# Designed miniproteins, single chains, continued (2), part 24

Each design is a single chain, and the fold is of that chain. pLDDT is the mean over its residues in the fold that is shown.

## One batch from the design tools (miniprotein)

Design m4810
Fold by ESMFold2-Fast:
Order: sequence, then C-alpha cells, then structure tokens
Structure m4810 (fold): chain A 55 residues (1-55)
Amino acid sequence: SLQEQIAQLMDQTSKLVIEARKAKGTDEKKAEDLYEQVLKVSQETARLMNELRRA
C-alpha cells in the first residue's frame, strides 16, 4: 500500500541519518553523500504523502 511505502522510506531516512552522523567528522564526503541520499528519499516521501492526501 501507499502507507507501507511511506513507512519504508521513513525508516530508510532514519537509517541514513544515523550513518551520516557517524560519518560526520571522520569521512566528510561519505557524510555528504549520505545527506544527499536523505534529501532524495525525503523528496520521494513527500511526493507519496501528497498523493495519499489527494487520493
């Protein structure tokens, strides 16, 4: 379902944020790449949430 997809993306975002925080200060490029992934997943989550609201 759309709700399940949103939940999975939110869980993925949480895991990416934890990894980005661990990398910050040790591997700046890895942290930056992980934050870029967070942004992309967050944009997809917002898109699906908007679809859910319109449905």
Scores: mean pLDDT 83

Design m4811
Fold by ESMFold2-Fast:
Structure m4811 (fold): chain A 75 residues (1-75)
Amino acid sequence: MYDFLLLVELPPHVTEADVRAALEAAGATDVVIHRLSATRALVGGRMPREALPAVLAALRALGVRVVGHTARPVL
């Protein structure tokens, strides 16, 4: 399992619930979303390492732009 943290730009029509549902469908768990501004949020959670491409694809499908990311092994 890996902890991830993504800095994202959210389109106006995309809600935190939309992002959470898409990430959970892609295999992420413990999803936390923290709104930083009208257009930016931090999105964190846990995933198996192999789920990262699916997680990024799910965000892209929503029109969410990933500005920065960090993923680390959970000890």
Scores: mean pLDDT 78

Design m4812
Fold by ESMFold2-Fast:
Structure m4812 (fold): chain A 85 residues (1-85)
Amino acid sequence: SRVYEREFDVELHSAAQARYVAELMLEYIETLPAGDIARFTIKKVASEESVKAMEELFGKAGYQHEVEYDPSGNEVVITLKVPAK
């Protein structure tokens, strides 16, 4: 399987904004081949609440996901597996 990378140079200030960005991520992975992996990097995380809102959205939608925090606390990497079809 192939890994597709995308970077978001945005500051996430609210759960609503984070959910909007998560929806863009889901729209993107729907264009990718089933079984491939999408890896998203958010360079300016203003709130852990924002990241949790994204995780909740992915979980409720049934997407397999993984979140990795940069030790500095400034960057979050979100990995999503493209579902079957």
Scores: mean pLDDT 77

Design m4813
Fold by ESMFold2-Fast:
Structure m4813 (fold): chain A 55 residues (1-55)
Amino acid sequence: TAATEAARQLAYDLVKAGASIQESIDAATQKGLELGASEVAARMAAAEGVQEAIE
């Protein structure tokens, strides 16, 4: 969904900008929830964004 894509992208951007993994996941999960994703889906998308950033 657009909500999970936004969470993934935000987590990626935050890690690339120098935020911690924990901060990036928490902020991106909140964004996904805001946009209508479930907590599980938003948190999974945030974790994917973090993984993409650190590869």
Scores: mean pLDDT 85

Design m4814
Fold by ESMFold2-Fast:
Structure m4814 (fold): chain A 80 residues (1-80)
Amino acid sequence: AHAEAVRLGAEAAELYRKAKQAESNGDYQTPADYYRKAAEVYERAAEAFATDPSLQGLAESMRRTAEELRKKADELEKKA
C-alpha cells in the first residue's frame, strides 16, 4: 500500500509538471487535460494512503490537492 501510494504520488507530480509546461506554451486544453489526470492520480494515491489510519491527514491533503487541480482544469477549459 505505502509503496503504491508513493508511486502514484510521483505519477501525479509528473502529470502536474507536464500541465505546467503545456500551460507555459500558451495551450489551454492540453494543460487542462493534464491537471485533470493529475487530480485523478492524486485521488488514487489518497485512497492508498487512507488504508493506513496514521496517514489520514496525508490522504486528506492529497484529496484537497486533487480538488484544486480539478478547479484549475475547469478554469483553463473556460479559456480554451
Scores: mean pLDDT 81

Design m4815
Fold by ESMFold2-Fast:
Structure m4815 (fold): chain A 86 residues (1-86)
Amino acid sequence: SEAEKLVEEAIRAAEAGDVLSAKEALARAMKLDPEAYELLLPALEAIVAAEPGDPLALEQLSHVYEKLGRHDEAAEYRARARAARA
């Protein structure tokens, strides 16, 4: 699907250090399927790996983990987002 191609593009951009292109591709994927949490997860993980101090990306990753029922990971990334804002 187009969303799957955009997620792959986001991951490759993030791995190349192009966080802006990664975020743009992710935003387009989310617009096509905002509830595709399992599909969006690896792109958000790649963006956070490339830019670990971005509180918005950490909050988005926490939200996706929460929606997937992965409460321990959600709590971890929520705590990291709070620390990044301090």
Scores: mean pLDDT 87

Design m4816
Fold by ESMFold2-Fast:
Structure m4816 (fold): chain A 67 residues (1-67)
Amino acid sequence: SAAEQARLLAAAEQAIEEFRQAVEQGYPEEELRRAAENFLGQLDQLPLPEEEKARLRARLEEVLASY
């Protein structure tokens, strides 16, 4: 449903924001990369439009490129 997609999208956006904060705080690179791989694997399985998944992947890549 649209409500479920909105909830999943909001949760994914929040997770990416938490990654951004972790990068800014200098969390260990290996831990962040492992967590990011797990996040991306879960994202691929979510019932979200491919356009939204691509946008979320791009945001995460941008965050991790700052490390």
Scores: mean pLDDT 83

Design m4817
Fold by ESMFold2-Fast:
Structure m4817 (fold): chain A 68 residues (1-68)
Amino acid sequence: SAVEEGIAIVEAAEAELLAEITDPALRRLARQFAAWLKREIRENPEWTPEQVRAAVANLAAMLRAAAA
């Protein structure tokens, strides 16, 4: 389902970010965003996998810029 695919995209992105980022505050933000987005997808199953990918890509870019 789109919900299951969306959740999988978020979990993969969270794992990748936590492997790259060492800053504890940024790691916490990554986990909090992932938890929020997974909840959002479950509550609002209108989220497409493409929209989920865009959301995690935008967060990843911001966190990577902050970590650099």
Scores: mean pLDDT 87

Design m4818
Fold by ESMFold2-Fast:
Structure m4818 (fold): chain A 58 residues (1-58)
Amino acid sequence: MDELVAAAKEAFAAKDYATALRYYKRIHALAGEIPAELRELAREAAAQMRRDNPPPVP
């Protein structure tokens, strides 16, 4: 788990928000929740990912 947290923070710092979000989802799936510190980062990463890669809305 600690390595996933570290990897998520590194991805976020590198502005690789898609990868950071994947790590956040995995942490949530394994632990049942995301630590408060990572929740804020996950929110920011999600916003940036939507801006950088918006899905085509059918």
Scores: mean pLDDT 72

Design m4819
Fold by ESMFold2-Fast:
Structure m4819 (fold): chain A 58 residues (1-58)
Amino acid sequence: AIDEILAKLSTHPRVTPVALQVARVELERLHAVDPALVEKLATLSPDELLRALGRTRL
């Protein structure tokens, strides 16, 4: 799930390699607390993922 989310984010022109590394750390933390939310995030489009993650951090 996390690798799929990161792959989708990497296709977006506004996402930098540094932002992807930060997103990986945050998604690992989120998965430890709420794995169902991470699975739901994996179903979103790249644009929807940016909006969802932009509400906390990338």
Scores: mean pLDDT 73

Design m4820
Fold by ESMFold2-Fast:
Structure m4820 (fold): chain A 91 residues (1-91)
Amino acid sequence: MSPFEKALLEFSKKYKNEKDPEKIADGLAKVIIEHPELTEEERRLLYLTLQGLANLFGSYFAKILYDKVKGKVSPEVEEIVKRVYDEEMAK
């Protein structure tokens, strides 16, 4: 398991019962910022994770997450977060 995959698993366990989208976005933003460079497989895992969370918490979650990671990670990782936000805003 990669360091990023392990961090996502630990995030999922910690926030399993959390209902506050701001707290979830804060926790996930920290994981993403601590892993600014991701492999293609890890970027796919991130995208699927963000889609699932955005489906539960909506555009507000996606916006907070994007605002927190913007300019702090690689362009490829930032594009994934922005794509999820744009997809939620288009609903």
Scores: mean pLDDT 85

Design m4821
Fold by ESMFold2-Fast:
Structure m4821 (fold): chain A 72 residues (1-72)
Amino acid sequence: KLLKVADAFALTYANAPEEQRPAIEAAARVFAEKYQAGASLTDAIEAALATLRELGSEELAEAVRKAIEEEL
């Protein structure tokens, strides 16, 4: 399941315009840090999506959320 979330981030990053890629990278890093610190998969995903909303946009966060749902 961890690999599927990583795949969703990688796919979204590859399809994103250059301007949105730093936000996706930051969100993927937040996900990895939270999950490695012992957060649940759901909590780690939620933290990553919050980062996408703050650094990118609601539209980008929703796109990543849908990609994660399709992989899980």
Scores: mean pLDDT 79

Design m4822
Fold by ESMFold2-Fast:
Structure m4822 (fold): chain A 84 residues (1-84)
Amino acid sequence: SSLAQEASLLIVEGEELIKQAKDTLEKKNDVEEAVKLYLKAAEKYRKAAELFLQTSDSPVARKLAEEALKKAKEAEEKAKELEA
């Protein structure tokens, strides 16, 4: 479905933002920019999870939504650790 395709693209966008956040920390040591990138990634993952849950009641869709939510929480946790 178009929703599943949109959700998959949001996962890819989130993964790219995580990579940018890591590169920002390693190469620029810019904590503020890295926090913003992690939070943007979390938003992408949360929206992907919502769209997966809207596609079907299949076990696969539910698993993909749960995995997306875990990635969102991990990104949010990294942002919190950097601001501490």
Scores: mean pLDDT 88

Design m4823
Fold by ESMFold2-Fast:
Structure m4823 (fold): chain A 83 residues (1-83)
Amino acid sequence: EKKENYKKLIDEMEKVLADRSKLTASEAREIAGLAQFLAEKYKDDPELVERAKRIAEEAQRLFDELSTPEEKERYEKAIQKSK
C-alpha cells in the first residue's frame, strides 16, 4: 500500500479531530488505534510518525472525555490485541 494513502488518511484524521463536535467516542477510539498502527508501521518516516503519534494521543484524550469506563476498557484491549 502506498505511503501517500496513509498521509492522506492522517490529513483526514486531523481534520476530523479538529471538528470534534461531530465525533463519537467509538470514532475517536478507531482514530487513535489507526494512528498508533501507522506510527509503528512507518518508523522510517519521522514526519508521519510524529503526526500519527500526536493524532493517537489527541484521539485517546477525546475518547477519554466522551467515553464510559467500559468503552475505555474495550479501547485498551483493542490496542493490546493489535500489537
Scores: mean pLDDT 72

Design m4824
Fold by ESMFold2-Fast:
Structure m4824 (fold): chain A 101 residues (1-101)
Amino acid sequence: SDEERLREIERLLREGNLREALELIKEMLEDPSANPLLVTRAVLLFIKAAVEQGREDLVQELIDWLRQQGYTSFADRVEELLELLKAGEPLPPEDQAILQP
């Protein structure tokens, strides 16, 4: 189901349906059985798509939601990734490591 959710998120992002993709990402983040690497990939793909489509407001909504849930470290990571992707900079080594299963 995690692979199916990731594939659906990828399709929604390609179609420009970032709001629905964000809701599926929140669902994965709230699921303690979800594969952390697939969740991290979904978030990274979401940030990239949001930057490409001028929807950084939705990334900020994710950051705010993560902070409200107490995921402050992950929220800080998402904020860093957003700024790097907007600047065209490479991802931090730790994020690259997480994306390598």
Scores: mean pLDDT 82

Design m4825
Fold by ESMFold2-Fast:
Structure m4825 (fold): chain A 82 residues (1-82)
Amino acid sequence: SFEDFKELLDLIAEYIKNQDKMSLDELLEFNGKLSEKLIEVLGKGVDIDKIIEKTKEFYEKHKEELTKEQLEVVDEILSLLN
């Protein structure tokens, strides 16, 4: 649901806030964990196109309800998945 999606964005935003305190190695590990987390939340067998489609759909319909931090997470997700 969109609420579950926002919860995921909030969690990711907290990680992004901490990246400034992370080493290069920790930052690379974070990117790996982010990819794994997306698969865990969206389930196995969902391709990258479906993840992007869902992200774009929620963004288009609900962009006015998203915080600046959540919008930055959306941009990061779209960049990492493309």
Scores: mean pLDDT 69

Design m4826
Fold by ESMFold2-Fast:
Structure m4826 (fold): chain A 83 residues (1-83)
Amino acid sequence: MLDALLAELDAIIDELERQGVSPAILAEVRDIRDDFRRLRPTPEEARLMLGIMRRIKDTPDEFQRDIDVGIMRIVLAVFKTIR
């Protein structure tokens, strides 16, 4: 269910904020989330983005977080292209 997947995405962003993830990463992740929602994503696309977001949440490595944010941006650009 798409609504449940999008709610889980929001919950992960809230958790990143509670974990004290850098304001820069939080701002980028929120921008990506807002742009992603505007695309009217499929459940499959939402699950893919959630997978990347969970990896950002579950890793303490800031370098890996920066890479995963970059991957999210690329994935978002691909989703825009296949519309």
Scores: mean pLDDT 82

Design m4827
Fold by ESMFold2-Fast:
Structure m4827 (fold): chain A 94 residues (1-94)
Amino acid sequence: MSPLERLIEELVSFALENLSEEQIQALVDYLESHRDDPRLTAALVRLLVLELAEELRKRGEFEKAEWVLRIMREMSLEELVELARRLVARLKEA
């Protein structure tokens, strides 16, 4: 599994475990409504990864938390937008 695919799976699991159905739908709607704004999309993805990392730290998964933050910091704007698109697709399947 690529680092991007693994990060998407971690974000999907985080959303399904920590967000209500209404919150997931709102997230999907927001990302789809702003798909033509790569900077807003990237900022939202970064916020989601920061929330994921904090949850991982609360669970004692410090190495995984550091890994998701490192991958996020190394991602380009285009890769963050692609992550958002794939995250939306995966959340719609769940």
Scores: mean pLDDT 84

Design m4828
Fold by ESMFold2-Fast:
Structure m4828 (fold): chain A 103 residues (1-103)
Amino acid sequence: SELEELEERLRELERRFEEIVKKFEEAIKAGDIEEAEKQIKELEELKKEAEELLKEALSLLNDPSADPRRVIGLILRLIGLIEDIELEIEKMKKKLEELKKKK
């Protein structure tokens, strides 16, 4: 179903978020400014994908064949993910500025 596809896409975005954070932390530990900047850009693109998925999920509120509880759950998880991504981007930018000052 369309709802199952959107739920799977959310799980993929959550996995990619964790991978980006891990790669960023590894880049910071290695002093790799270029890789750290790349991971911030990847996270900004992930936020855009999550916002697009949220728009699709919101459209399902008007679909009588979709389970309203599952649709609401998907929307709330996407809002939480977008907020977590925004906070992580700010944190990453601060860590990158600190790394640049050591160079």
Scores: mean pLDDT 89

Design m4829
Fold by ESMFold2-Fast:
Structure m4829 (fold): chain A 107 residues (1-107)
Amino acid sequence: MTTVNVEFRLPAEVTGLAQELLRATVIEPGSSSEAEAELELRPGPDGRTVAVATIKAEVKNIGAPLGLVVELRAADGNVLTAGAGMLAQPGPVNIASSAEAEVSPGA
């Protein structure tokens, strides 16, 4: 079992992020599990706040491809944004801005 820290950057235009529920799923060959996820608001390059999801994942098959799915939901359960990524080798990885989370415009 190995812990992987992965950073996903979310679209800067999402409003009300301090109230959202963050979900993360780790996908390994033949299995999937929920991962611990933390939402953090950080200053962006233009001085605006950006949302960053930090995922702590327990990995069983080190060296196998690892899939990661991150979903941000509102308190009412509506999905606001989602991102997905694949890692060739699990380990301490910073994948800042690697997942272009496409926000579907509107509710």
Scores: mean pLDDT 57

Design m4830
Fold by ESMFold2-Fast:
Structure m4830 (fold): chain A 65 residues (1-65)
Amino acid sequence: SADAARALAIAEEIGRELGRQMEKQLGKKAEVSVRVEGDRITVTVTVGDTTLTLELTRELLLTYY
């Protein structure tokens, strides 16, 4: 659905922004992964040995973004 595609696009943008900030601080390339399981969206950003995981819902993303 359009809402699912929009939520995914927002989550991918959040991941890219986090990755960019981590690259600036750590001086290494960030790898961003987004997984969708129904209404759950998980954004994982890895830079070297550092991993950040953000769990979001479709409702949260569509309400506040």
Scores: mean pLDDT 82

Design m4831
Fold by ESMFold2-Fast:
Structure m4831 (fold): chain A 61 residues (1-61)
Amino acid sequence: RLDELIERAREKAKELGLTDEQIEMLVSAIRVAYRSRPDLTDEELERLADELINILKEEQK
């Protein structure tokens, strides 16, 4: 379920030290990806979320 995936992504991002603003960007990106491409599997969405977390983490440098 999308909401469960988003909740897991929020928790993971918090553990990795992302800011509240970055977490909201992550959630927005996941929702946009799902809306534009509803054919994405849960595994593909989780992979996308992980990639976005890594990008946002690098932006903290």
Scores: mean pLDDT 77

Design m4832
Fold by ESMFold2-Fast:
Structure m4832 (fold): chain A 97 residues (1-97)
Amino acid sequence: MEETREAFERLKEEVERALQELEEATKQLSEVDPENAEKYQQELEGTKEEVERLLDGARRAVERGDLETARRAGEAALELAKMGRDRMKKALEQAKA
């Protein structure tokens, strides 16, 4: 129980870090490839909205004492944030090449 709650807090911190990295990569990519800046901003906003929805679901699960649901929702949020970050970083590398 306690370990699961601590694991969830760690997942939340990793999600926030991945979103910060996604925001930074999106900003840099928009500067290097300004013709597509609107599309990159839309991808960033879409990913942030989905991640925030998953984290809110996880928070509500924690409030109910449903730590298993909270963990799964947190993991889904982390996976989504990391996928968005990695995709944007890859696009940035391709644009800089």
Scores: mean pLDDT 82

Design m4833
Fold by ESMFold2-Fast:
Structure m4833 (fold): chain A 99 residues (1-99)
Amino acid sequence: GSGHFYLQNGRNHYRAGLKAAENGDLEQAEHHFGEAVQNFKLAVDYARWEGDEGLLEDAQNFLAQAQEGLEAIKNKDTAKLEELISRQRILEEKKPAIR
């Protein structure tokens, strides 16, 4: 449904934001984390409307992570950015089918 579409778009922006942050491009990282937050908020709203509890849980968890990323960029918190990058690598390693 539409909730899965917004979740996928949010995840794409979140990954782009982490990559930009890793490369030191804080302006692109802020833009992508902001887009991720907006898409995950839409995914939450649509998951509630569709009654998809699994999608709701995933969207809420990703929303929290994207918000942490955005705040880390605003605060120039390199340690928090490295933590978020490490969490993403662990998640991808456990689910090698990637998307």
Scores: mean pLDDT 84

Design m4834
Fold by ESMFold2-Fast:
Structure m4834 (fold): chain A 66 residues (1-66)
Amino acid sequence: RPRIRVYAESEDPEVAKQVAQELERLVRDLLDAGKSLTEVLHAFGEAARRYLAEGKAKSVTAVIED
């Protein structure tokens, strides 16, 4: 199964850690539910945009690892 690593930047390191963990959990839960990689990346993108809009993160990056 592809692994997706999430990196988040925030002014608060604990907020960055929380955002990264929440997005990694979202990705893992969707992959475990049998969603396609395309569906997972779409959901990730929407959640990441929400965190950016809320000012909780200034950047979010997803890396696909095998």
Scores: mean pLDDT 78

Design m4835
Fold by ESMFold2-Fast:
Structure m4835 (fold): chain A 62 residues (1-62)
Amino acid sequence: MVIDGSDLSPEQMERLGLRLDEVLAELERERAENPDLSDEEVQARFLERLRRVWEEIRAEAE
């Protein structure tokens, strides 16, 4: 699925960007400290956290 910014306000998009930056930083740390993490596992963690962040931003705004 592609997230289209038309459903998000500029403020929500800014919050999304900040939270995504934190998620990416966490995943980079996890990969650096745990090289046993497969690409599939990292991808799954990213998608799960991305989904949760997006849902929380939408729910919080409403």
Scores: mean pLDDT 74

Design m4836
Fold by ESMFold2-Fast:
Structure m4836 (fold): chain A 82 residues (1-82)
Amino acid sequence: MARLGVVAENEEKAKEAAEIMLETEGALSVGISKAGNKTVVVGIFESVEAAKKAAEKVKEKFGGEDIEVEGQDENEIGIETK
């Protein structure tokens, strides 16, 4: 399994990112949480390939950059939306 974290600019973008992630083939679960003044969306996927496809779709929709996730394994991906 693989994990994708998305740091969203606001709650509206977080909801749209969660929908994109959940609609991606191989998505198992998606959750939204608040981290200070930012909203974070976390998705669990059956494979790294599925997580990467979800990340590409989110970046295409909102723009964004890859970020390092603390405690990151090879199966963890992070992006921050613009």
Scores: mean pLDDT 73

Design m4837
Fold by ESMFold2-Fast:
Formats: structure tokens, sequence, C-alpha cells
Structure m4837 (fold): chain A 68 residues (1-68)
């Protein structure tokens, strides 16, 4: 179902955000670079799952909130 797909997408984004934050904490990348990479991953994931523009924007917003 779409609800299950969005749940799996959110879980993947959470894992990607954790990895991005770890790289920032290690001084390997900047916070801005981490956010840009995460947003690119969200866009790629949205395309893979054939999400609507609205669903993609919801996931982008969620990813941004995780990086704040």
Amino acid sequence: SMEEILKEAREQIEKDAEKAKELVAQGKISEQTALNVLLAQVRALSKEYNLSEEEKEELIKYARELME
C-alpha cells in the first residue's frame, strides 16, 4: 500500500540522516553538504517508488526536519 511505501521511505530517510549526521560529527563533510546529499537521496528514492510530487515534497520536508 502507499502508506507502507511511505513508512519504508521515512525509515530509509531516517537511516540516511543518521549516517549524514555521523559524517558531520566526524568532520568529514559540512552540515550543508550532508543536507544536500540527503535531499538528493530523497529525490532518488521518490523516483524509485514512483511517488507523486506531493508525496516527494512531504519526504523532503521530513528529511529537512531530521537535519535541524
Scores: mean pLDDT 86

Design m4838
Fold by ESMFold2-Fast:
Structure m4838 (fold): chain A 120 residues (1-120)
Amino acid sequence: MAEKLREAAQKAADALMALPGVLGVEIYADEHFVTVRVLARAPSPEEREALQKAIVDTVRKELADLVEGVTRVDYREVAPGWVEIVVQFALKEPVPELAGRRLLARKFTPEGQALRDALA
């Protein structure tokens, strides 16, 4: 289970990084949940819904048989013109090996990494 989840998370991170305006992706899991954090250029109000949907659709495609549904969506401005979108999914089955919090995938552009470092 944990290895399949790690492989799926790496593919999801690659796909999420291809979305317009995305600068960074972090995917974490614990025993019960997968949490996807996306650092992106602030979308227009019309683009916000499309970006959130694209994130959810990408994760559902890549993690398919491993996750149930979305349990939480957060949208936060982290710096002027930049946002973090956090999407949480319930795992279909608990994964005891992931107890605590485990980083499964992390990908950043150089610009995204610099911004993340500035945010501490």
Scores: mean pLDDT 82

Design m4839
Fold by ESMFold2-Fast:
Structure m4839 (fold): chain A 61 residues (1-61)
Amino acid sequence: MSNEEVVNTLSLKFRGTGLTEEDIQAAVEAAEGLRRALGLPESMLEPLALIFADAEVQGRK
């Protein structure tokens, strides 16, 4: 799964939450960085990106 596919999936899921495409891209990049640092498989990118994006939404409330 490509980073672009994950960005597109999260952009749809977080539509209307106040997150911009730049916020979603930042969440995916943070997730990819953590995934690589921990040696996790590519299948973990989307779950990690969801956690980072949700944390950003919670931080704005």
Scores: mean pLDDT 79

Design m4840
Fold by ESMFold2-Fast:
Structure m4840 (fold): chain A 114 residues (1-114)
Amino acid sequence: SLEEFKELLAKQAQRIIALVQQALAQAKAKGDDALAAQLQRVLARLQAGLEAIKNAKTVEELIAATEEVIDAADEAIALMRAHPDVIPDSLVLELEIELGMLRITLGVLKLVFG
């Protein structure tokens, strides 16, 4: 059902948010204020995307909300990879795995309702 996809996508988005929050904590701990500010902006987009997933009333709204989470997570990965001295490679890998799972769920949603 659409509701089951919303629950799954929301849980996957929450896991992505938690990993980006860990990256933000690492940037702050290392005194990288510029990276911290960039990650904070990405977190705001991810949180807005999660709320849009929760509030989606149509398949089209759910797809659009999930694509915004994917775009924001891709930006987070690029920022983290640009700062390997601040962000551990293991955290980037975990985020890539979670994003991969989100992409798979979105692909299945598009197949079931497209």
Scores: mean pLDDT 93

Design m4841
Fold by ESMFold2-Fast:
Structure m4841 (fold): chain A 68 residues (1-68)
Amino acid sequence: SSETEKAIERALAQLSTVYSEEEVAALRERIEATYREGVARGLSDEELEQALVRAYIEHADAVAARRA
C-alpha cells in the first residue's frame, strides 16, 4: 500500500544519517523484496509489518558484523 511505501521511505531517510548510501540501498532492496513476497503470499498487514521488521533487524545485524 502507499502508506507502507511511505513508511519505508521515511525509515530509510532516517537511517541515511547512520548508514552509507550503499547500505541504505541494500536495505531498500531487501525491504522491497520482503514486501513483494509477503503481498504475493497473501500476508495480512500485521504479518507483513512483522516480516519487514525482521528484514530490518537482519540487515542491521549484517551491517554491524561487517563493520566489526
Scores: mean pLDDT 77

Design m4842
Fold by ESMFold2-Fast:
Order: C-alpha cells, then sequence, then structure tokens
Structure m4842 (fold): chain A 119 residues (1-119)
C-alpha cells in the first residue's frame, strides 16, 4: 500500500541521515584494517538488519527501530574500514539517495558501498 511505502521511505531516510552523521564523525579517523572475510560478514549483517527494519516497519515499528539501530552499528563498523576517498564515495551515494524512493535509495547505497570497497 502507499502507507506502507511511506513508512519504509521514512525509515530509509532516517537510516541515510544517521549514516551521513557517522561518516562525518569518522572523517579524520584512521582506517581500521580488516580481512575481506570480516568485511563480507559486516556487509551481510548490515544488509540483513536494514532489510529486517524495512520489512517490520509496518508490522512492528518497535522491532524495526531495533534492527535500524543494529544496521547503523554495522554501518559504523564498515565505515571505519574505509579510506578517506571511500568515505567520500559513500557520503555522495547517501546524499543522492536521500531524495529517492526507498528501493532506488537501497540501490544507490549498495552501489556506493561496492565502489568504495572495490567488491
Amino acid sequence: SEEEKKKRQELMKKFLKEAIKILEELEEEEPVKKTNEEIREILNKLGEYLQKALDLVTKNPEEAEEYLKKALEYFRKLAKTLSKEGLEIVKKALEEALDKDYEEAMRIFTEGLVEALNI
């Protein structure tokens, strides 16, 4: 329904805004080195938790908020592994995604992460 789409849009926009704040906090921090396997595990958890938040936002908003918080925690872990250039790539993707519908925002965000990580 349109109401369900609006709630998913609002949750996605909240994620993107909080993710941008995380990147701004990390701008002057040195990257943490992680293995490709550790990065893949973080990416998988980030995607899983964000998708669960989107799926639950209409059925259980309280549980959706908990998964959003977990998604942001894993986004912070991922962002800490990025170079300054990688952080700038992800920030541009997040800023572009802010004005898009939630499905297109997810696509832009995912493509930005892949570009920043060279995965």
Scores: mean pLDDT 88

Design m4843
Fold by ESMFold2-Fast:
Structure m4843 (fold): chain A 60 residues (1-60)
Amino acid sequence: TICDKLLSPDENVRYEVVKELTRGRLSDSEIAEIEKCLKTNKKARKIFWLDYLTKIAKED
């Protein structure tokens, strides 16, 4: 699942998921799954939010 990739011990796999989200390539179902996973995994949430905020800041 997309959540399994985000929680992978391989940082490359995790980062690929984050980049696909910031590019708008993920479905609503996949986004919802990621959101639920971020509530249960603090490390995934930290990495994910940092990349997401960086993307938003560059667009503004």
Scores: mean pLDDT 68

Design m4844
Fold by ESMFold2-Fast:
Structure m4844 (fold): chain A 85 residues (1-85)
Amino acid sequence: MKARIEALFDEALELVRNGAPKETIIAQLDRIRDEVKAADISEYSKEQLSQAIDGAKNLVRTSDDREKHIAAIEGVRTLIDSLLK
């Protein structure tokens, strides 16, 4: 589970670094949310991660700053590392 979600975050970061369209990046974040909801983790962890993913999606949609996109996605990845221990 954790390794699969981490791989999807690595893909999301690669999309941002390669200049993919915002819609493509947001679709990748939606895939991460689906994996989180399907994961065998606490409801608390699912809620926290879902909210963080929504925040990252909103930042990607409203900002043209790729550094901010990367920081937001990496923030969610760090939260996953913390909550999936």
Scores: mean pLDDT 81

Design m4845
Fold by ESMFold2-Fast:
Structure m4845 (fold): chain A 56 residues (1-56)
Amino acid sequence: SLLEKAIAAAEKAGSLAAAKAAAGDAYRQGVVSRENLLAAMNAKTFEEALAALRAG
């Protein structure tokens, strides 16, 4: 799925900036909710941003 591709890209890159970028891309594709996009953008760590992205 598009969400799985976004998660895989974030995991491969392993950075907070990459996880936030992946969340933005997933949101534009309609596979992440607005609330989880905002959670990812407000994340202070890679793990927090990735968790928000995984939530969809």
Scores: mean pLDDT 88

